# Designed miniproteins, single chains, continued (2), part 10

Each design is a single chain, and the fold is of that chain. pLDDT is the mean over its residues in the fold that is shown.

## One batch from the design tools (miniprotein)

Design m4333
Fold by ESMFold2-Fast:
Formats: sequence, structure tokens, C-alpha cells
Structure m4333 (fold): chain A 98 residues (1-98)
Amino acid sequence: MSKEVLELEVEAALLAMQLAVLKRIKPKIIASGDKEEIKELLEEAERLREEMERLRERIKALKASAEDQPYVDNTLAYLEEGLRELDELIRELREALE
């Protein structure tokens, strides 16, 4: 694996860890009924979504060797799954603010 591909994989893992934290605290924040806390979590989720989308664009622009391509493909799939889960979380937070 090239250094560039490794750095992108590490960055994707760090964003996924941030998503895992948001998913873990979401039920407690929604259950609290505190609209300000729900709004703050929504703002963090929207920021994370923008960061994940930017990384996805960077990975798509990367010209990897045939040897590195499976790692690039795996990282892209990982980010796409994270974006899907994040969109669901954002939807639930928006519904909780109604």
C-alpha cells in the first residue's frame, strides 16, 4: 500500500470513529427532549457528513496502482456506508426537532 492510500484509509477510519460516537450518544440526546442539544448534535452530524463527502471525492480522484486498488475500493465502500448511516442519523435528529 502506498503512503497516500494508507493516509486516506487512516483519515476514513477517524471519521468512522466520529460517526460511531454520534450514533452512541444519539439515543440519549433524543430521549432528553433538549432541542438545543439535539440541534448541536445535528450540526456536528452535518459537519461530519461534509468531511466524509470531501474525503470520498479525494479518494475518487486518486489514481491508484493495481496493487493498491483493492484498498482504495474498500475505503470508498466504507465511506459510502458511513454516509448512508449518517444520513439516517441526520433524518432522525431533524424529526426529533419537530
Scores: mean pLDDT 85

Design m4334
Fold by ESMFold2-Fast:
Structure m4334 (fold): chain A 75 residues (1-75)
Amino acid sequence: SMEAEQRALAEAEARGQAHLPVIKLANEAIELLEKRYPEMPQLKINELASQAAVLSYRQGVSVEEAIEIVLKKEE
C-alpha cells in the first residue's frame, strides 16, 4: 500500500532528520552538483557535497552558498 510505504518513509526521514540533519543537506548538495556539473566524477561530487553539507549546517548558510565556498577552496 502506498499509504504504508509513505508512513514508513516519513518515519525514517523524521528519525534521520532528528539525529542526522547533515544527511539531508548532503543529499541536496549531491543533487545540485550533479545538475550543475554532470561530468564531475561521483567520488568528487560526494566529497564536495559532504563538505558543503557540514558547512551549511555549521554556519547556517544555504546549500548553494556552501557549494560555492567549497568550490572556491578547491581552486
Scores: mean pLDDT 74

Design m4335
Fold by ESMFold2-Fast:
Structure m4335 (fold): chain A 86 residues (1-86)
Amino acid sequence: APINAPSAEELRREAERAAEELRERGELELAERAEEVAREAERDPKRALVLAAELRAAGARRLGTLSLDDAEVAARLAELEAALEK
């Protein structure tokens, strides 16, 4: 079965998507971190996975106390981490 684990390309696409959504919602620091994950995804997938896990943890801690729009951003970061771990 294709795509039974995250490929470097899938990791990059999910990170790019997360960065765009974070940027649209004005969460610029988290967007920059997501872009870093995207840049590392094809060069060093293992490091990109670590950076993505750190991004998701930071996002969950910061966004967990914020508005309804921030909850959608947090959900997107959780989806990114899920894709990277599986």
Scores: mean pLDDT 65

Design m4336
Fold by ESMFold2-Fast:
Structure m4336 (fold): chain A 108 residues (1-108)
Amino acid sequence: HMAKIVAKGLRLLAEQAERDGKEEIAKLFRDYADKVEKATSEEEIRAILRELVDALEKLGYITPEQRDELLARLDAGEDPVTVLAEIADRMGYPGVALAIELISLFEK
């Protein structure tokens, strides 16, 4: 269930990035959604999100300070859905962050 929620959230981020004309970042989010759907554990999902956070910083979509904070939260074993919602919010997509949290409430 976790992999489905995180993948759905990444696809929502891709749709928003595409609406903003950010094709390269939209493709990145879709590629990471596909990786998450293949994940078999919560720790594997966190490892995939660490890669995403590094990629977002290298592309200039988040600051080094935001990257370090998000990586620390993942290393602390925080819920991947909560971390993804925070990534969405920090990228300036609070509506996507809210949608990710709402999907989590309705997925068992």
Scores: mean pLDDT 85

Design m4337
Fold by ESMFold2-Fast:
Structure m4337 (fold): chain A 59 residues (1-59)
Amino acid sequence: MKEEVIKLVQEAFDLARKLAEQGKVDEASEIMREARQALKDNDLEKAKEIVERGKKLLE
């Protein structure tokens, strides 16, 4: 489970980078902040939600 959270957080950081490249800097910053918190809390469900939201924001 911890390894799954790490992989999802890594995916969230990749999504945040792509969002920032599109000029969605505030959204990218929020995704990164929440992803760091999910990693700290070992929160698998939150990590999944963040990744899904990031994908949706990329259109």
Scores: mean pLDDT 82

Design m4338
Fold by ESMFold2-Fast:
Structure m4338 (fold): chain A 70 residues (1-70)
Amino acid sequence: SAERVLEVLTEHAKRHAPPEMAKESEEALERYKRGELSPVEAAQLIMNAMMRHASDEVIDEALAEAERVA
């Protein structure tokens, strides 16, 4: 489920990234839920935030966790 994938990515960001990144991820998820963003657009925003603020290890863990719920 696209919504579950986005929720997992957002929760991982909230646990392992700076507050600014967590806020950007939450905003992308909420905009998706409101129909303002496609699943791909929301995922791209979350991934771009992670690439700017998170380590490669954190990104790899987030992607693995998201794959389990896709």
Scores: mean pLDDT 74

Design m4339
Fold by ESMFold2-Fast:
Structure m4339 (fold): chain A 142 residues (1-142)
Amino acid sequence: SMKEEARRKLEELYKKHLESGTYFDVDLLLSDPKAFLRSFNLISAAANVLFEYGLLDEETYQTFVRSSSEIIDALVAGKRPADETIKAYLESVLKVAEKLEELGLPEVAALLLEETAKLLEYLGYTEEAEKLRERARELRSL
């Protein structure tokens, strides 16, 4: 089925991401911006696959694409992203994680939330980051 094919592609993306060893690291923003940008690769790839297979709604997908681009552009320019942009990004990430859970991929959802939490903590959104880590711990306990 289309759902089973999407799940298989997401599992392959997850394995490749783990093999890359590319996790969000604040030091990489200054030393290796390409590695830092790869920290968005898992969430971007997951959102793209879910949208391609009709498992993620257009509004959520467009919000994700717009907000992620705005965050990347701000960080590359040495600027703080707007709070509204961070909130929109977080809401779209939570929706992607929910769809991954529905597909039976809680480990992918957990890793995605943990990497997003590191970005939020770097930007000073400590409370939001901790909520994502708590959700990731719940997913890993399933």
Scores: mean pLDDT 81

Design m4340
Fold by ESMFold2-Fast:
Structure m4340 (fold): chain A 68 residues (1-68)
Amino acid sequence: SDEEIEKQLLTVYTTALDRISRARTEEEKQAVLDEAEARLRELADKYPQYAAEVETAIAALREHVAAA
């Protein structure tokens, strides 16, 4: 269902944010970002109706890594 897909997207995003905030090195932060981007893009491939939300989530995660 749409609610389950939205929950999955939110879970990937919030888990990545938490892991980025806890990462001790720039390499660890980048690895978390790369893993999260891959998972989010896979979600957009399977559910293209969520492509915009996926792009927004990826952009937000990139900003968090850049700001750290």
Scores: mean pLDDT 86

Design m4341
Fold by ESMFold2-Fast:
Structure m4341 (fold): chain A 65 residues (1-65)
Amino acid sequence: AAEVPALIAALSDADPAVRLAAARRLAQMGGDAAKPGTEALRRVVAEDPDPRVREAARIALDAIG
């Protein structure tokens, strides 16, 4: 979807609330629509300092498959 590049950029935002919202939106999309976000979400799961953001990114990866 056209919004996916903006959501991928938002996963790198300084504000954890913005990163959390981006991960949740990618989870709601799921599947092929959110698939371009896979690499960025994997980085968030591995490296994000906020455990809530990491959990949301893990859920998004599960929704993508």
Scores: mean pLDDT 84

Design m4342
Fold by ESMFold2-Fast:
Structure m4342 (fold): chain A 76 residues (1-76)
Amino acid sequence: SEDLREAARHVQLGVTALDNGDYESAAEYFRKAAEHLERAGLTEAAEYLRKAAEAAKAGDKESALQYLQKAGEAAG
């Protein structure tokens, strides 16, 4: 679906921002990805992406990546 494609794109942009140390942009991308997953009905995966965004905002790259993994698992 369009929402799943947009969610994946925003996750990839967020990971790139995280790798560049741009934690604010990473958090914004993960929040936008969560919005797209929520529109697709993937509520649990969206909740994990919001947790990834909060971890990124806090500068916790390791926790952000772990929450991204959990979001992927929850999405099926």
Scores: mean pLDDT 89

Design m4343
Fold by ESMFold2-Fast:
Formats: sequence, structure tokens, C-alpha cells
Structure m4343 (fold): chain A 62 residues (1-62)
Amino acid sequence: GAAKSGAAARAAGEAGDAAAASTAGYQMHLNGGKEYGLKAAEAGRAGDAAAASEYGQLAHMT
């Protein structure tokens, strides 16, 4: 679900792995929370682990 995808996006962002963060964000989009999933993927691509974690949490809550 979105929570699992959010956790993966956060972990990838913390590692600075834009490709993994992008993949996790896309999965979050497919499972729900489209807007927040895309923002998490974008934050991960930018290496912003805090933003990726925040958007991942919001995707889970929506």
C-alpha cells in the first residue's frame, strides 16, 4: 500500500538514490495518494529525504 511505498521513497531519498525514490513514488501513485506520491518521488530525485518522508506519510493518510 501507500505506507509501504512511502517508506521506500524515504529510504531511497536518504540514500540519495533518485531512481529508487522515483520507483517508490510511482508505486505509491498506483496504490493511492497520487498527488503526494508524485511529490515524494520528486523530493527523492532532489535528494530531499525529509520532504520525501513527509509526502509519503501524507499519501498514506489520504
Scores: mean pLDDT 64

Design m4344
Fold by ESMFold2-Fast:
Structure m4344 (fold): chain A 70 residues (1-70)
Amino acid sequence: SKEDLIEKYVKKAREMLEKGEDPRRVFLEVTNELYEDATKAGLSNDEIHDLLAEVGRRIAELAQELERER
Protein backbone atom coordinates (compact mmCIF):
# COMPACT_ATOMS: atom_id res chain seq x y z
CA SER A 1 0.00 0.00 0.00
CA LYS A 2 1.00 3.67 -0.18
CA GLU A 3 1.30 3.77 3.61
CA ASP A 4 3.66 0.76 3.55
CA LEU A 5 5.89 2.53 1.00
CA ILE A 6 5.94 5.72 3.11
CA GLU A 7 6.89 3.79 6.27
CA LYS A 8 9.51 1.69 4.43
CA TYR A 9 11.35 4.70 2.98
CA VAL A 10 11.03 6.90 6.08
CA LYS A 11 12.56 4.03 8.10
CA LYS A 12 15.38 3.68 5.55
CA ALA A 13 16.02 7.45 5.66
CA ARG A 14 16.13 7.39 9.48
CA GLU A 15 18.69 4.55 9.44
CA MET A 16 20.88 6.40 6.92
CA LEU A 17 20.67 9.68 8.87
CA GLU A 18 21.47 7.89 12.16
CA LYS A 19 24.59 6.42 10.48
CA GLY A 20 25.74 9.99 9.76
CA GLU A 21 25.01 10.15 6.04
CA ASP A 22 24.56 13.60 4.45
CA PRO A 23 20.85 14.61 4.55
CA ARG A 24 20.96 15.77 0.89
CA ARG A 25 22.33 12.38 -0.21
CA VAL A 26 19.73 10.57 1.93
CA PHE A 27 16.91 12.65 0.41
CA LEU A 28 18.06 11.99 -3.18
CA GLU A 29 18.72 8.25 -2.68
CA VAL A 30 15.48 7.56 -0.81
CA THR A 31 13.27 9.56 -3.21
CA ASN A 32 14.91 7.87 -6.24
CA GLU A 33 14.34 4.38 -4.77
CA LEU A 34 10.77 5.28 -3.77
CA TYR A 35 10.06 6.49 -7.33
CA GLU A 36 11.37 3.19 -8.77
CA ASP A 37 9.39 1.03 -6.30
CA ALA A 38 6.18 3.03 -6.81
CA THR A 39 6.57 2.84 -10.61
CA LYS A 40 7.11 -0.95 -10.44
CA ALA A 41 4.04 -1.25 -8.18
CA GLY A 42 1.96 0.40 -10.93
CA LEU A 43 1.11 3.61 -9.09
CA SER A 44 -0.07 6.63 -11.12
CA ASN A 45 2.03 9.78 -11.51
CA ASP A 46 -0.32 11.61 -9.10
CA GLU A 47 0.05 8.87 -6.48
CA ILE A 48 3.85 8.88 -6.89
CA HIS A 49 3.96 12.69 -6.48
CA ASP A 50 1.86 12.43 -3.29
CA LEU A 51 4.20 9.74 -1.89
CA LEU A 52 7.32 11.76 -2.73
CA ALA A 53 5.87 14.87 -1.06
CA GLU A 54 4.92 13.01 2.15
CA VAL A 55 8.22 11.09 2.43
CA GLY A 56 10.20 14.26 1.68
CA ARG A 57 8.35 16.10 4.45
CA ARG A 58 9.07 13.32 6.98
CA ILE A 59 12.75 13.11 5.97
CA ALA A 60 13.10 16.88 6.49
CA GLU A 61 11.56 16.56 9.98
CA LEU A 62 13.89 13.65 10.86
CA ALA A 63 16.97 15.53 9.61
CA GLN A 64 16.06 18.55 11.77
CA GLU A 65 15.60 16.34 14.86
CA LEU A 66 18.89 14.47 14.35
CA GLU A 67 20.86 17.67 13.57
CA ARG A 68 20.11 18.83 17.15
CA GLU A 69 21.94 15.72 18.47
CA ARG A 70 25.16 16.59 16.60
Scores: mean pLDDT 82

Design m4345
Fold by ESMFold2-Fast:
Structure m4345 (fold): chain A 75 residues (1-75)
Amino acid sequence: MQGTEDNVLAFAEAEAGKETAEKVREALANATSDESAREGAEKVREEALKGGASKITADGIGTAVLTLARQRIAA
């Protein structure tokens, strides 16, 4: 799990900037329910678009964050 999280953080920073990577960390830390996980993933998508990422890249980062957050909640 940690390796995948680190890869998502590195990819988010490279493609959408440091602020997007910060939002990824925040979303994962604050995910306590499916609702909060989805909310965090949406905020990450929005920040990635603001940071200059393409719609495809922003959606990919958001989906990865949602998947990781759900895995944390289920564990």
Scores: mean pLDDT 81

Design m4346
Fold by ESMFold2-Fast:
Structure m4346 (fold): chain A 89 residues (1-89)
Amino acid sequence: KKKKVTIGATGDAASRARANQLAEELKKKGIEVEVKVYRGEGFPGRASDEALEKMIEDLKEGKIDYLVVDPSTLEKLRAEGLIKEEKKK
């Protein structure tokens, strides 16, 4: 059973708000939640490779259970093959 969950979010206001909402829902279920905000002015577009690499490393190390990012960031991560999900019926 997971007793602690980490949510990774980009620094934009919308992603932070969504991450906080998810954290509140999980806390109501008795789950401890940590929110990590990956900040960079213009991230990922102008935040340099460094800010994007830090997020990717945390994902690869399993430090992020849920990812809340801007749609443009999500599209870029999918184009690079870094995010995939399966739908089963």
Scores: mean pLDDT 66

Design m4347
Fold by ESMFold2-Fast:
Formats: structure tokens, sequence, C-alpha cells
Structure m4347 (fold): chain A 67 residues (1-67)
């Protein structure tokens, strides 16, 4: 169902976001100030890319329902 597909996309997105946050947190624990800025920038970019991918997947599900 579309509901199951949406739930799966959201669960996968949350898991991937949690993994990105955990990776960034581990790197930040030993980072210099300059490295911290880069790590935060990389995390922001990764989360933005994940958001765009998730948005596209959800839009595809909505389009399929509308057809």
Amino acid sequence: SAEAARAAVLAETRARADALDAEAAARLATASPAEREEIRRELGAGLAALGAETGARLAAIRAAEAA
C-alpha cells in the first residue's frame, strides 16, 4: 500500500539521518575547531541531500496515488 511505502521511506530516512548524526558526533569528539566547521558543513550537506532524496521518493508515491 501507499501508506506502507511512505512508512518505509520515513523509517529508512530516520535511520540514515541518525547514522549521519552519529558519524558526525564521533568525528567531532576529536576534531580541531577548523575540522568541526567542516564536519558540521558536511553533516548539513548530507542531511540536505537526504531530505531532497526523501522528498522525491514521497512525491513519486503521491504521483502514483493520483494516477
Scores: mean pLDDT 89

Design m4348
Fold by ESMFold2-Fast:
Structure m4348 (fold): chain A 60 residues (1-60)
Amino acid sequence: SAKELAEKYGLTLDEAIDILMDAVEEAVRRLGPDMPYEEFQKAVDELAEKKAEELKKKRS
């Protein structure tokens, strides 16, 4: 969830929501709409974590 992502990476809730929205858009673009929901959600979570880590590193 956005709250868990924010707490894990020390982001604001708004930042976590933006990251998740970007991850969803990228997952749709890469995997398409015919992907099973469980696999799609896993891909979104992985992309969101990568984006959060990159943002954290840029601030450090």
Scores: mean pLDDT 78

Design m4349
Fold by ESMFold2-Fast:
Structure m4349 (fold): chain A 77 residues (1-77)
Amino acid sequence: YTEEGIKLAEAGKLEEAVEKFQKAIEKDPNNAKAYYNLGKVLAKLGKTEQAREYYEKAVELDPTDLEAKANLLNLYR
């Protein structure tokens, strides 16, 4: 699901990518990578508030992910 979501996002199929990342989270609620990628896709769709929520969850699950932390901080500007 996570890998499929990344491929869909790269192809510009952002809504389909959201569905794949949501399924990845449903199968593994501790999948920090799925939360991070969902946040990125939501930010591209202009859903900034939802993107913040998912980046916050990604950072909570994996505090060593500097990219997720940087993207979260950029949304608070």
Scores: mean pLDDT 78

Design m4350
Fold by ESMFold2-Fast:
Structure m4350 (fold): chain A 79 residues (1-79)
Amino acid sequence: MSKEEFEAEVLLALGSIYLHLGKKLYEQGRYEDALETFEKAKELFRKAIELASGDVRRQAEEGLKETEEFIKEVKEKLK
């Protein structure tokens, strides 16, 4: 495993953790905290995509898409 591959896997894992935390905050009605957490997940998935190839990149792209969908939903709740 190269340094970039390892960094991509770590970023993917962290992005997934923040995405799951954001979902829990969203379920609790903590929309402002959920938004901040989802935006952190978004940044982590973007960085993973830049460093990753193959399956890791694909998983990061899926995580980014799901995170962006939740960001749109939480922004609607904050109106």
Scores: mean pLDDT 88

Design m4351
Fold by ESMFold2-Fast:
Structure m4351 (fold): chain A 74 residues (1-74)
Amino acid sequence: AAYAAARAAVLAAMLPEITVEFPDGSKAKVTVDAAGNISVEKLENVTDEQLKSIEKAIRNGADAVAERRVAAAA
């Protein structure tokens, strides 16, 4: 419960909505809802691999921060 709440708060605070531009000119929009669910929208020529990389990076970053917060609070 504490970890999930911390993760959701971190995602909402860090990335409520962000546009990611790749070196090839591809663009994707990332949105995080109040529950910490990540949605990725293709804006311009984004590949499935690029979408997975964005989702994984955001998830891993949020997980690392949430884990640190839970450890600090314990």
Scores: mean pLDDT 64

Design m4352
Fold by ESMFold2-Fast:
Structure m4352 (fold): chain A 97 residues (1-97)
Amino acid sequence: EGAREAAEEARLAAEVALEGARREPHVGGSAAGASGAGGWAGAEAAERRSGDREAGERARRAADAALRAGLAQARGDREAALRGAEEARRAAEEAAA
């Protein structure tokens, strides 16, 4: 029960993390506030971009790996829940006899 609740929370956290990562490349970061990109104009932006290639790819891969791990865990929890539901059905059928 507690483990199931923790798994559900981890699942939601992974989904939120994925949505955040997905949205950031599309909207270009913190556009509504004091954008870091606005501070890195000209040469600073060019230098950031050259270093950002490796950092961005590494960050994306790390985020993807974390999401896959979370999804794999959620799948395992769902399989356990399905097994429990089937067991409960059999028990109910036995009791109905």
Scores: mean pLDDT 59

Design m4353
Fold by ESMFold2-Fast:
Structure m4353 (fold): chain A 93 residues (1-93)
Amino acid sequence: SKADILALLDEIIALLREARATADPERAAQLDAVIAALELLKGMVEADADPAEILAHLDAVGEAIRVLLADDPELRARIEALLAEVKALVEAL
């Protein structure tokens, strides 16, 4: 499931990068911060970090995404569904 977690994180990052391409500069900077946090999560998963630490960072990123994408409910719902899959897979580690 480690490969599945990494694939899901890559899909979330790709969706956020697509959103960034059409974003204004302030929102693009906020999206860059969230993308960086997800890249850090990928590194933690690859390094076999403590699942509890991964879950804590995942929850923080999920909260940031919920706030940032409040005006894009369709993209928000898609990303929250993928984050829920990541969370379930990490909890099974």
Scores: mean pLDDT 88

Design m4354
Fold by ESMFold2-Fast:
Structure m4354 (fold): chain A 86 residues (1-86)
Amino acid sequence: MTVKISMSGLTESQKDNIISIANQYKSKGHNVAVKIEGDTVTIDISGLTDQQAIALILTAIGYELEGHNVTIKIEGDTIYITINYG
């Protein structure tokens, strides 16, 4: 499975934290691509098991419970997660 995460409305501190987490996934052997554009960070993670993909969905739901705008879309083997912090 592939998970594509787009996060917008980020502070510098939030961007640094997200980049740190993405680098941790890379260090664990996952295929991770990171794009940074202004206050937006996009992360593509591929080669995930179903259990790993579910864990990322649950993390996104946690962000929704914190009051962020979260959209989750599943198309075939790809999960799209959009989080707006602003």
Scores: mean pLDDT 79

Design m4355
Fold by ESMFold2-Fast:
Structure m4355 (fold): chain A 105 residues (1-105)
Amino acid sequence: ASITVSAPASVAPGSDLTLTVTITSSKDKTYTVEVIRGVSPEPREVLASAEVKAGQSVTITIPNVKPGEVYSVIAYNSETGELVGYASVTVEEDGSVRISEPVPV
């Protein structure tokens, strides 16, 4: 399984950032997507979460984004807890949004 994350090219400071996450998998399973502040999984600050089925997209909103912050998007199998994808989303000081290439796990 892998994930694809899409975002606007920029966001205003203090505004909500809306991400679209798509799960690609050969298995018809349900996945949980979580957005975490920073890159550390424990202790994690979960800002938003959603469920999505394989081959579908879900919209997740990060509230009150701040310039210079990094967010982690993680996806895991809802039944097993197995991690299936990761991407980072960086909000630059000028409000530009940069997404790392999604990494399958």
Scores: mean pLDDT 75

Design m4356
Fold by ESMFold2-Fast:
Structure m4356 (fold): chain A 88 residues (1-88)
Amino acid sequence: STAEVGVKLLSGGEVEVSIPGQEPKTLEKGEVATFSGFPEGSTVTVTVKNLGDSPSTVEISLVLGDEVVDRKTLTLKPGETKTVTLTA
């Protein structure tokens, strides 16, 4: 089985989301990016950069099948980059 990672921009302007081996995605407020194809038991590293001039808050969810197996919330200052690690 494979896991999916969902990233939602809850507040702020624009953020860039990157995961190794996949195309980066840019999110505006209220948008969701979905990344798929992570093998069960694998480690997924998610990097988020705040491209805007205001603080941003993002929610990251890891879904295996129909179960949310991990969830993290990040708050980023303007221009800040943060990285989180999830296990599928």
Scores: mean pLDDT 85

Design m4357
Fold by ESMFold2-Fast:
Structure m4357 (fold): chain A 61 residues (1-61)
Amino acid sequence: MKVEVTETQDGDEKVVVLRAPSREAVEEAVKKLEEEGYEIVTQVDFEKDGVYYRVLRLKKK
């Protein structure tokens, strides 16, 4: 399963929802966002039905 990324803009911040088959896949996607020059403002993790979710609030450096 590919990591699904949903993005929305909220003022100066970007809200990203990651949906992945594993925690490792979520962590890889987050590293990619950090490499693109985003910093993590807030983070919420949860798991449902074997799918891993992370809701991130990001700000451009």
Scores: mean pLDDT 80

Design m4358
Fold by ESMFold2-Fast:
Structure m4358 (fold): chain A 62 residues (1-62)
Amino acid sequence: SELEEAAEELLRKAEEYREQARRLREQAKRTGDKSLLLEAEILEGVADLLVGVANLLLKKAE
């Protein structure tokens, strides 16, 4: 269904953002750049929101 496909896409995007955030945290540790740490925190927050929306879509797709 379209809802299941949309949910799968959001979950995939959330995983990509979590991986990007992890890389930014590693770079921030190497450089001491607080802006990279903030960017990582924003991406983690966005990923959490995407997972929440995906779960709602999956519940409606049943």
Scores: mean pLDDT 89

Design m4359
Fold by ESMFold2-Fast:
Structure m4359 (fold): chain A 108 residues (1-108)
Amino acid sequence: MKAKEEIEKLKKEIDKLVNEARQATSRDEVLAIMDKIIEVAKKLLEIAAKHPNVSDEQIEKLAEYINKLVEIKRRLEAGELTLDQAIAEIEKVVNEIRKIVDEILKSL
């Protein structure tokens, strides 16, 4: 029960941060928001990984999507993505994270 509540809170925090990213007007602002999304997603992964009902496959997939967020951040820092492209890529990866998190929550 406690793990489920914490994961639900972290999922809502990621959703808030994605909405903040949509309102962002600068690269530096999006990069700061991405750091927060990555931090929250890593906390969620840590909680899920400690729970016996969460599979290794679910943990691996969640870690892979967190790595995709890190790569999007790197590409934005390198000027390889426009602001709109970065936001669109973040939304796509976060949608996949939400799907995995919803499956994890069903197991808790």
Scores: mean pLDDT 86

Design m4360
Fold by ESMFold2-Fast:
Structure m4360 (fold): chain A 78 residues (1-78)
Amino acid sequence: PMVKLLELALPVIKDPELQKKVREAIEKSNSGELSFTEDLRLLSEVLGELMKDPEVKEFILNNEEAAKYASLFFDVPI
């Protein structure tokens, strides 16, 4: 679910450094080389950076599927 959330948010990101960070996180997660804990930490850190961008945050909260994925991970109230 987290990788899908990042993939959904990727086109909305205007900051090229943040886009690169998100793409690298998706690639590392999909590689299967990370442990469960490492994967969770990487994805949570990147999602935290996305939520600092007001345009990306607004997109995530207004997308029903993305908002559900974010709420499950951050305990964000719906």
Scores: mean pLDDT 73

Design m4361
Fold by ESMFold2-Fast:
Structure m4361 (fold): chain A 95 residues (1-95)
Amino acid sequence: SPLEQVRAEVRNAIATMEEALRLYEEGKLSLYVTQAVVLASITTLVLGFERLGKPEVAEEVLELGKRLLKALRAGDLESARELLEEIRRLAEEAL
């Protein structure tokens, strides 16, 4: 169904962000590319939860995503990991 496709896109966006952060920590992705992947993935999550009729979840994901991008720009990898885990948990509970 279209909604099952949206749920798959949400799960794939989370996995994509986790892989990008891992590769960035290993020195295999630049900060620029990592930020671009995170921004695109957060956009997918926001649009996905809007389509699932969960605008409050979309708003919370957007706020956490802004904080994640700020942590990445500051080189705060510990906060970046914690924020990504919070996004993952929120998304899985809301799917």
Scores: mean pLDDT 91

Design m4363
Fold by ESMFold2-Fast:
Structure m4363 (fold): chain A 59 residues (1-59)
Amino acid sequence: LSKKLEAEMLVALGRMAYSLGDYELAIELYKKAIELAKETDPELAKEAEKELEEVEKAL
């Protein structure tokens, strides 16, 4: 699986964790997604960073 697809999957899992109220898991998943996306998809990394900030704000 490509790093780009892996990062996309991690963002999706982070969104799911957030919707279920598992903020700590969501933060962990978003951070992993950002790490991978920085190398392959800067747009995805940027969006994941924004979503991470919203999750941290909710915590």
Scores: mean pLDDT 82

Design m4364
Fold by ESMFold2-Fast:
Structure m4364 (fold): chain A 95 residues (1-95)
Amino acid sequence: SGREGAIAETVLALLVAGFIFELEVYYKQGKKIPDEKLDAYIADIVDALRRVKELNPERAERLKEQILKTLDEFAKKYPEYKEAIDRVKAAIEAV
């Protein structure tokens, strides 16, 4: 699980970063992220977090808390992201 755990954590981090980047791209164009894209990010992030949890439950719990805090900070800084962020947070909290 050592190297596999590091890869799983990296995949999760890249998916969360990709989600935030996609939000910024759409809102800079005056548009909401499409539901299809948001649903895809939710599915991928949940799957990646579940993979981390299978390999190391304690590490998954810490990463979950860290991601939720990061998403809260982005929602505070960019209120226009709140609806999309709240949906991703709800899905993460359910893992």
Scores: mean pLDDT 87

Design m4365
Fold by ESMFold2-Fast:
Structure m4365 (fold): chain A 99 residues (1-99)
Amino acid sequence: MELLEKLSPKERAAVHIVSAGIAATGAVWALEQGNREEALEFARIARDSLEEAAKYLDPETAEKVRQLADEMVRAAEAGDGEAVQRKFLEAIRLIDEAL
């Protein structure tokens, strides 16, 4: 991630949002294939990427994003791909509104 150090804070947040989106999509796809273990790995990657994006937000919005990221991982643990997608979309809406 050497390129991230040369980007603006808004651009750095955007890269983490894109990474989170790829991982969240992977989690949903893995659940559709019946692979819960792979879905959990993807959901955790998405959570970690959302937490990195949250570093560029005010503390209140950052805490809400982290809560949604944790709820997304719990949804993957429960095998609920629709909830994974919904929690991800809620998190990116908060980030977009704050940036």
Scores: mean pLDDT 84

Design m4366
Fold by ESMFold2-Fast:
Structure m4366 (fold): chain A 65 residues (1-65)
Amino acid sequence: GEAEAERLRREAERKREEGERLLEEGRELLEKATTIEEVTHAIGLILRGIGLIIESELLLKKAEE
């Protein structure tokens, strides 16, 4: 019902916020990276952020069903 849709939307919002935070952190680290280790760490954060954003979008689609 609508209550379940609102729960999914709130979960999606939290995951999007976390994903966007990780993406921003990763981008900032990547811009400052001078070693392979720093580049690898930054890319890891970016990928994790993207994953959370995708999960957020899937939850929003489920809420509209």
Scores: mean pLDDT 87

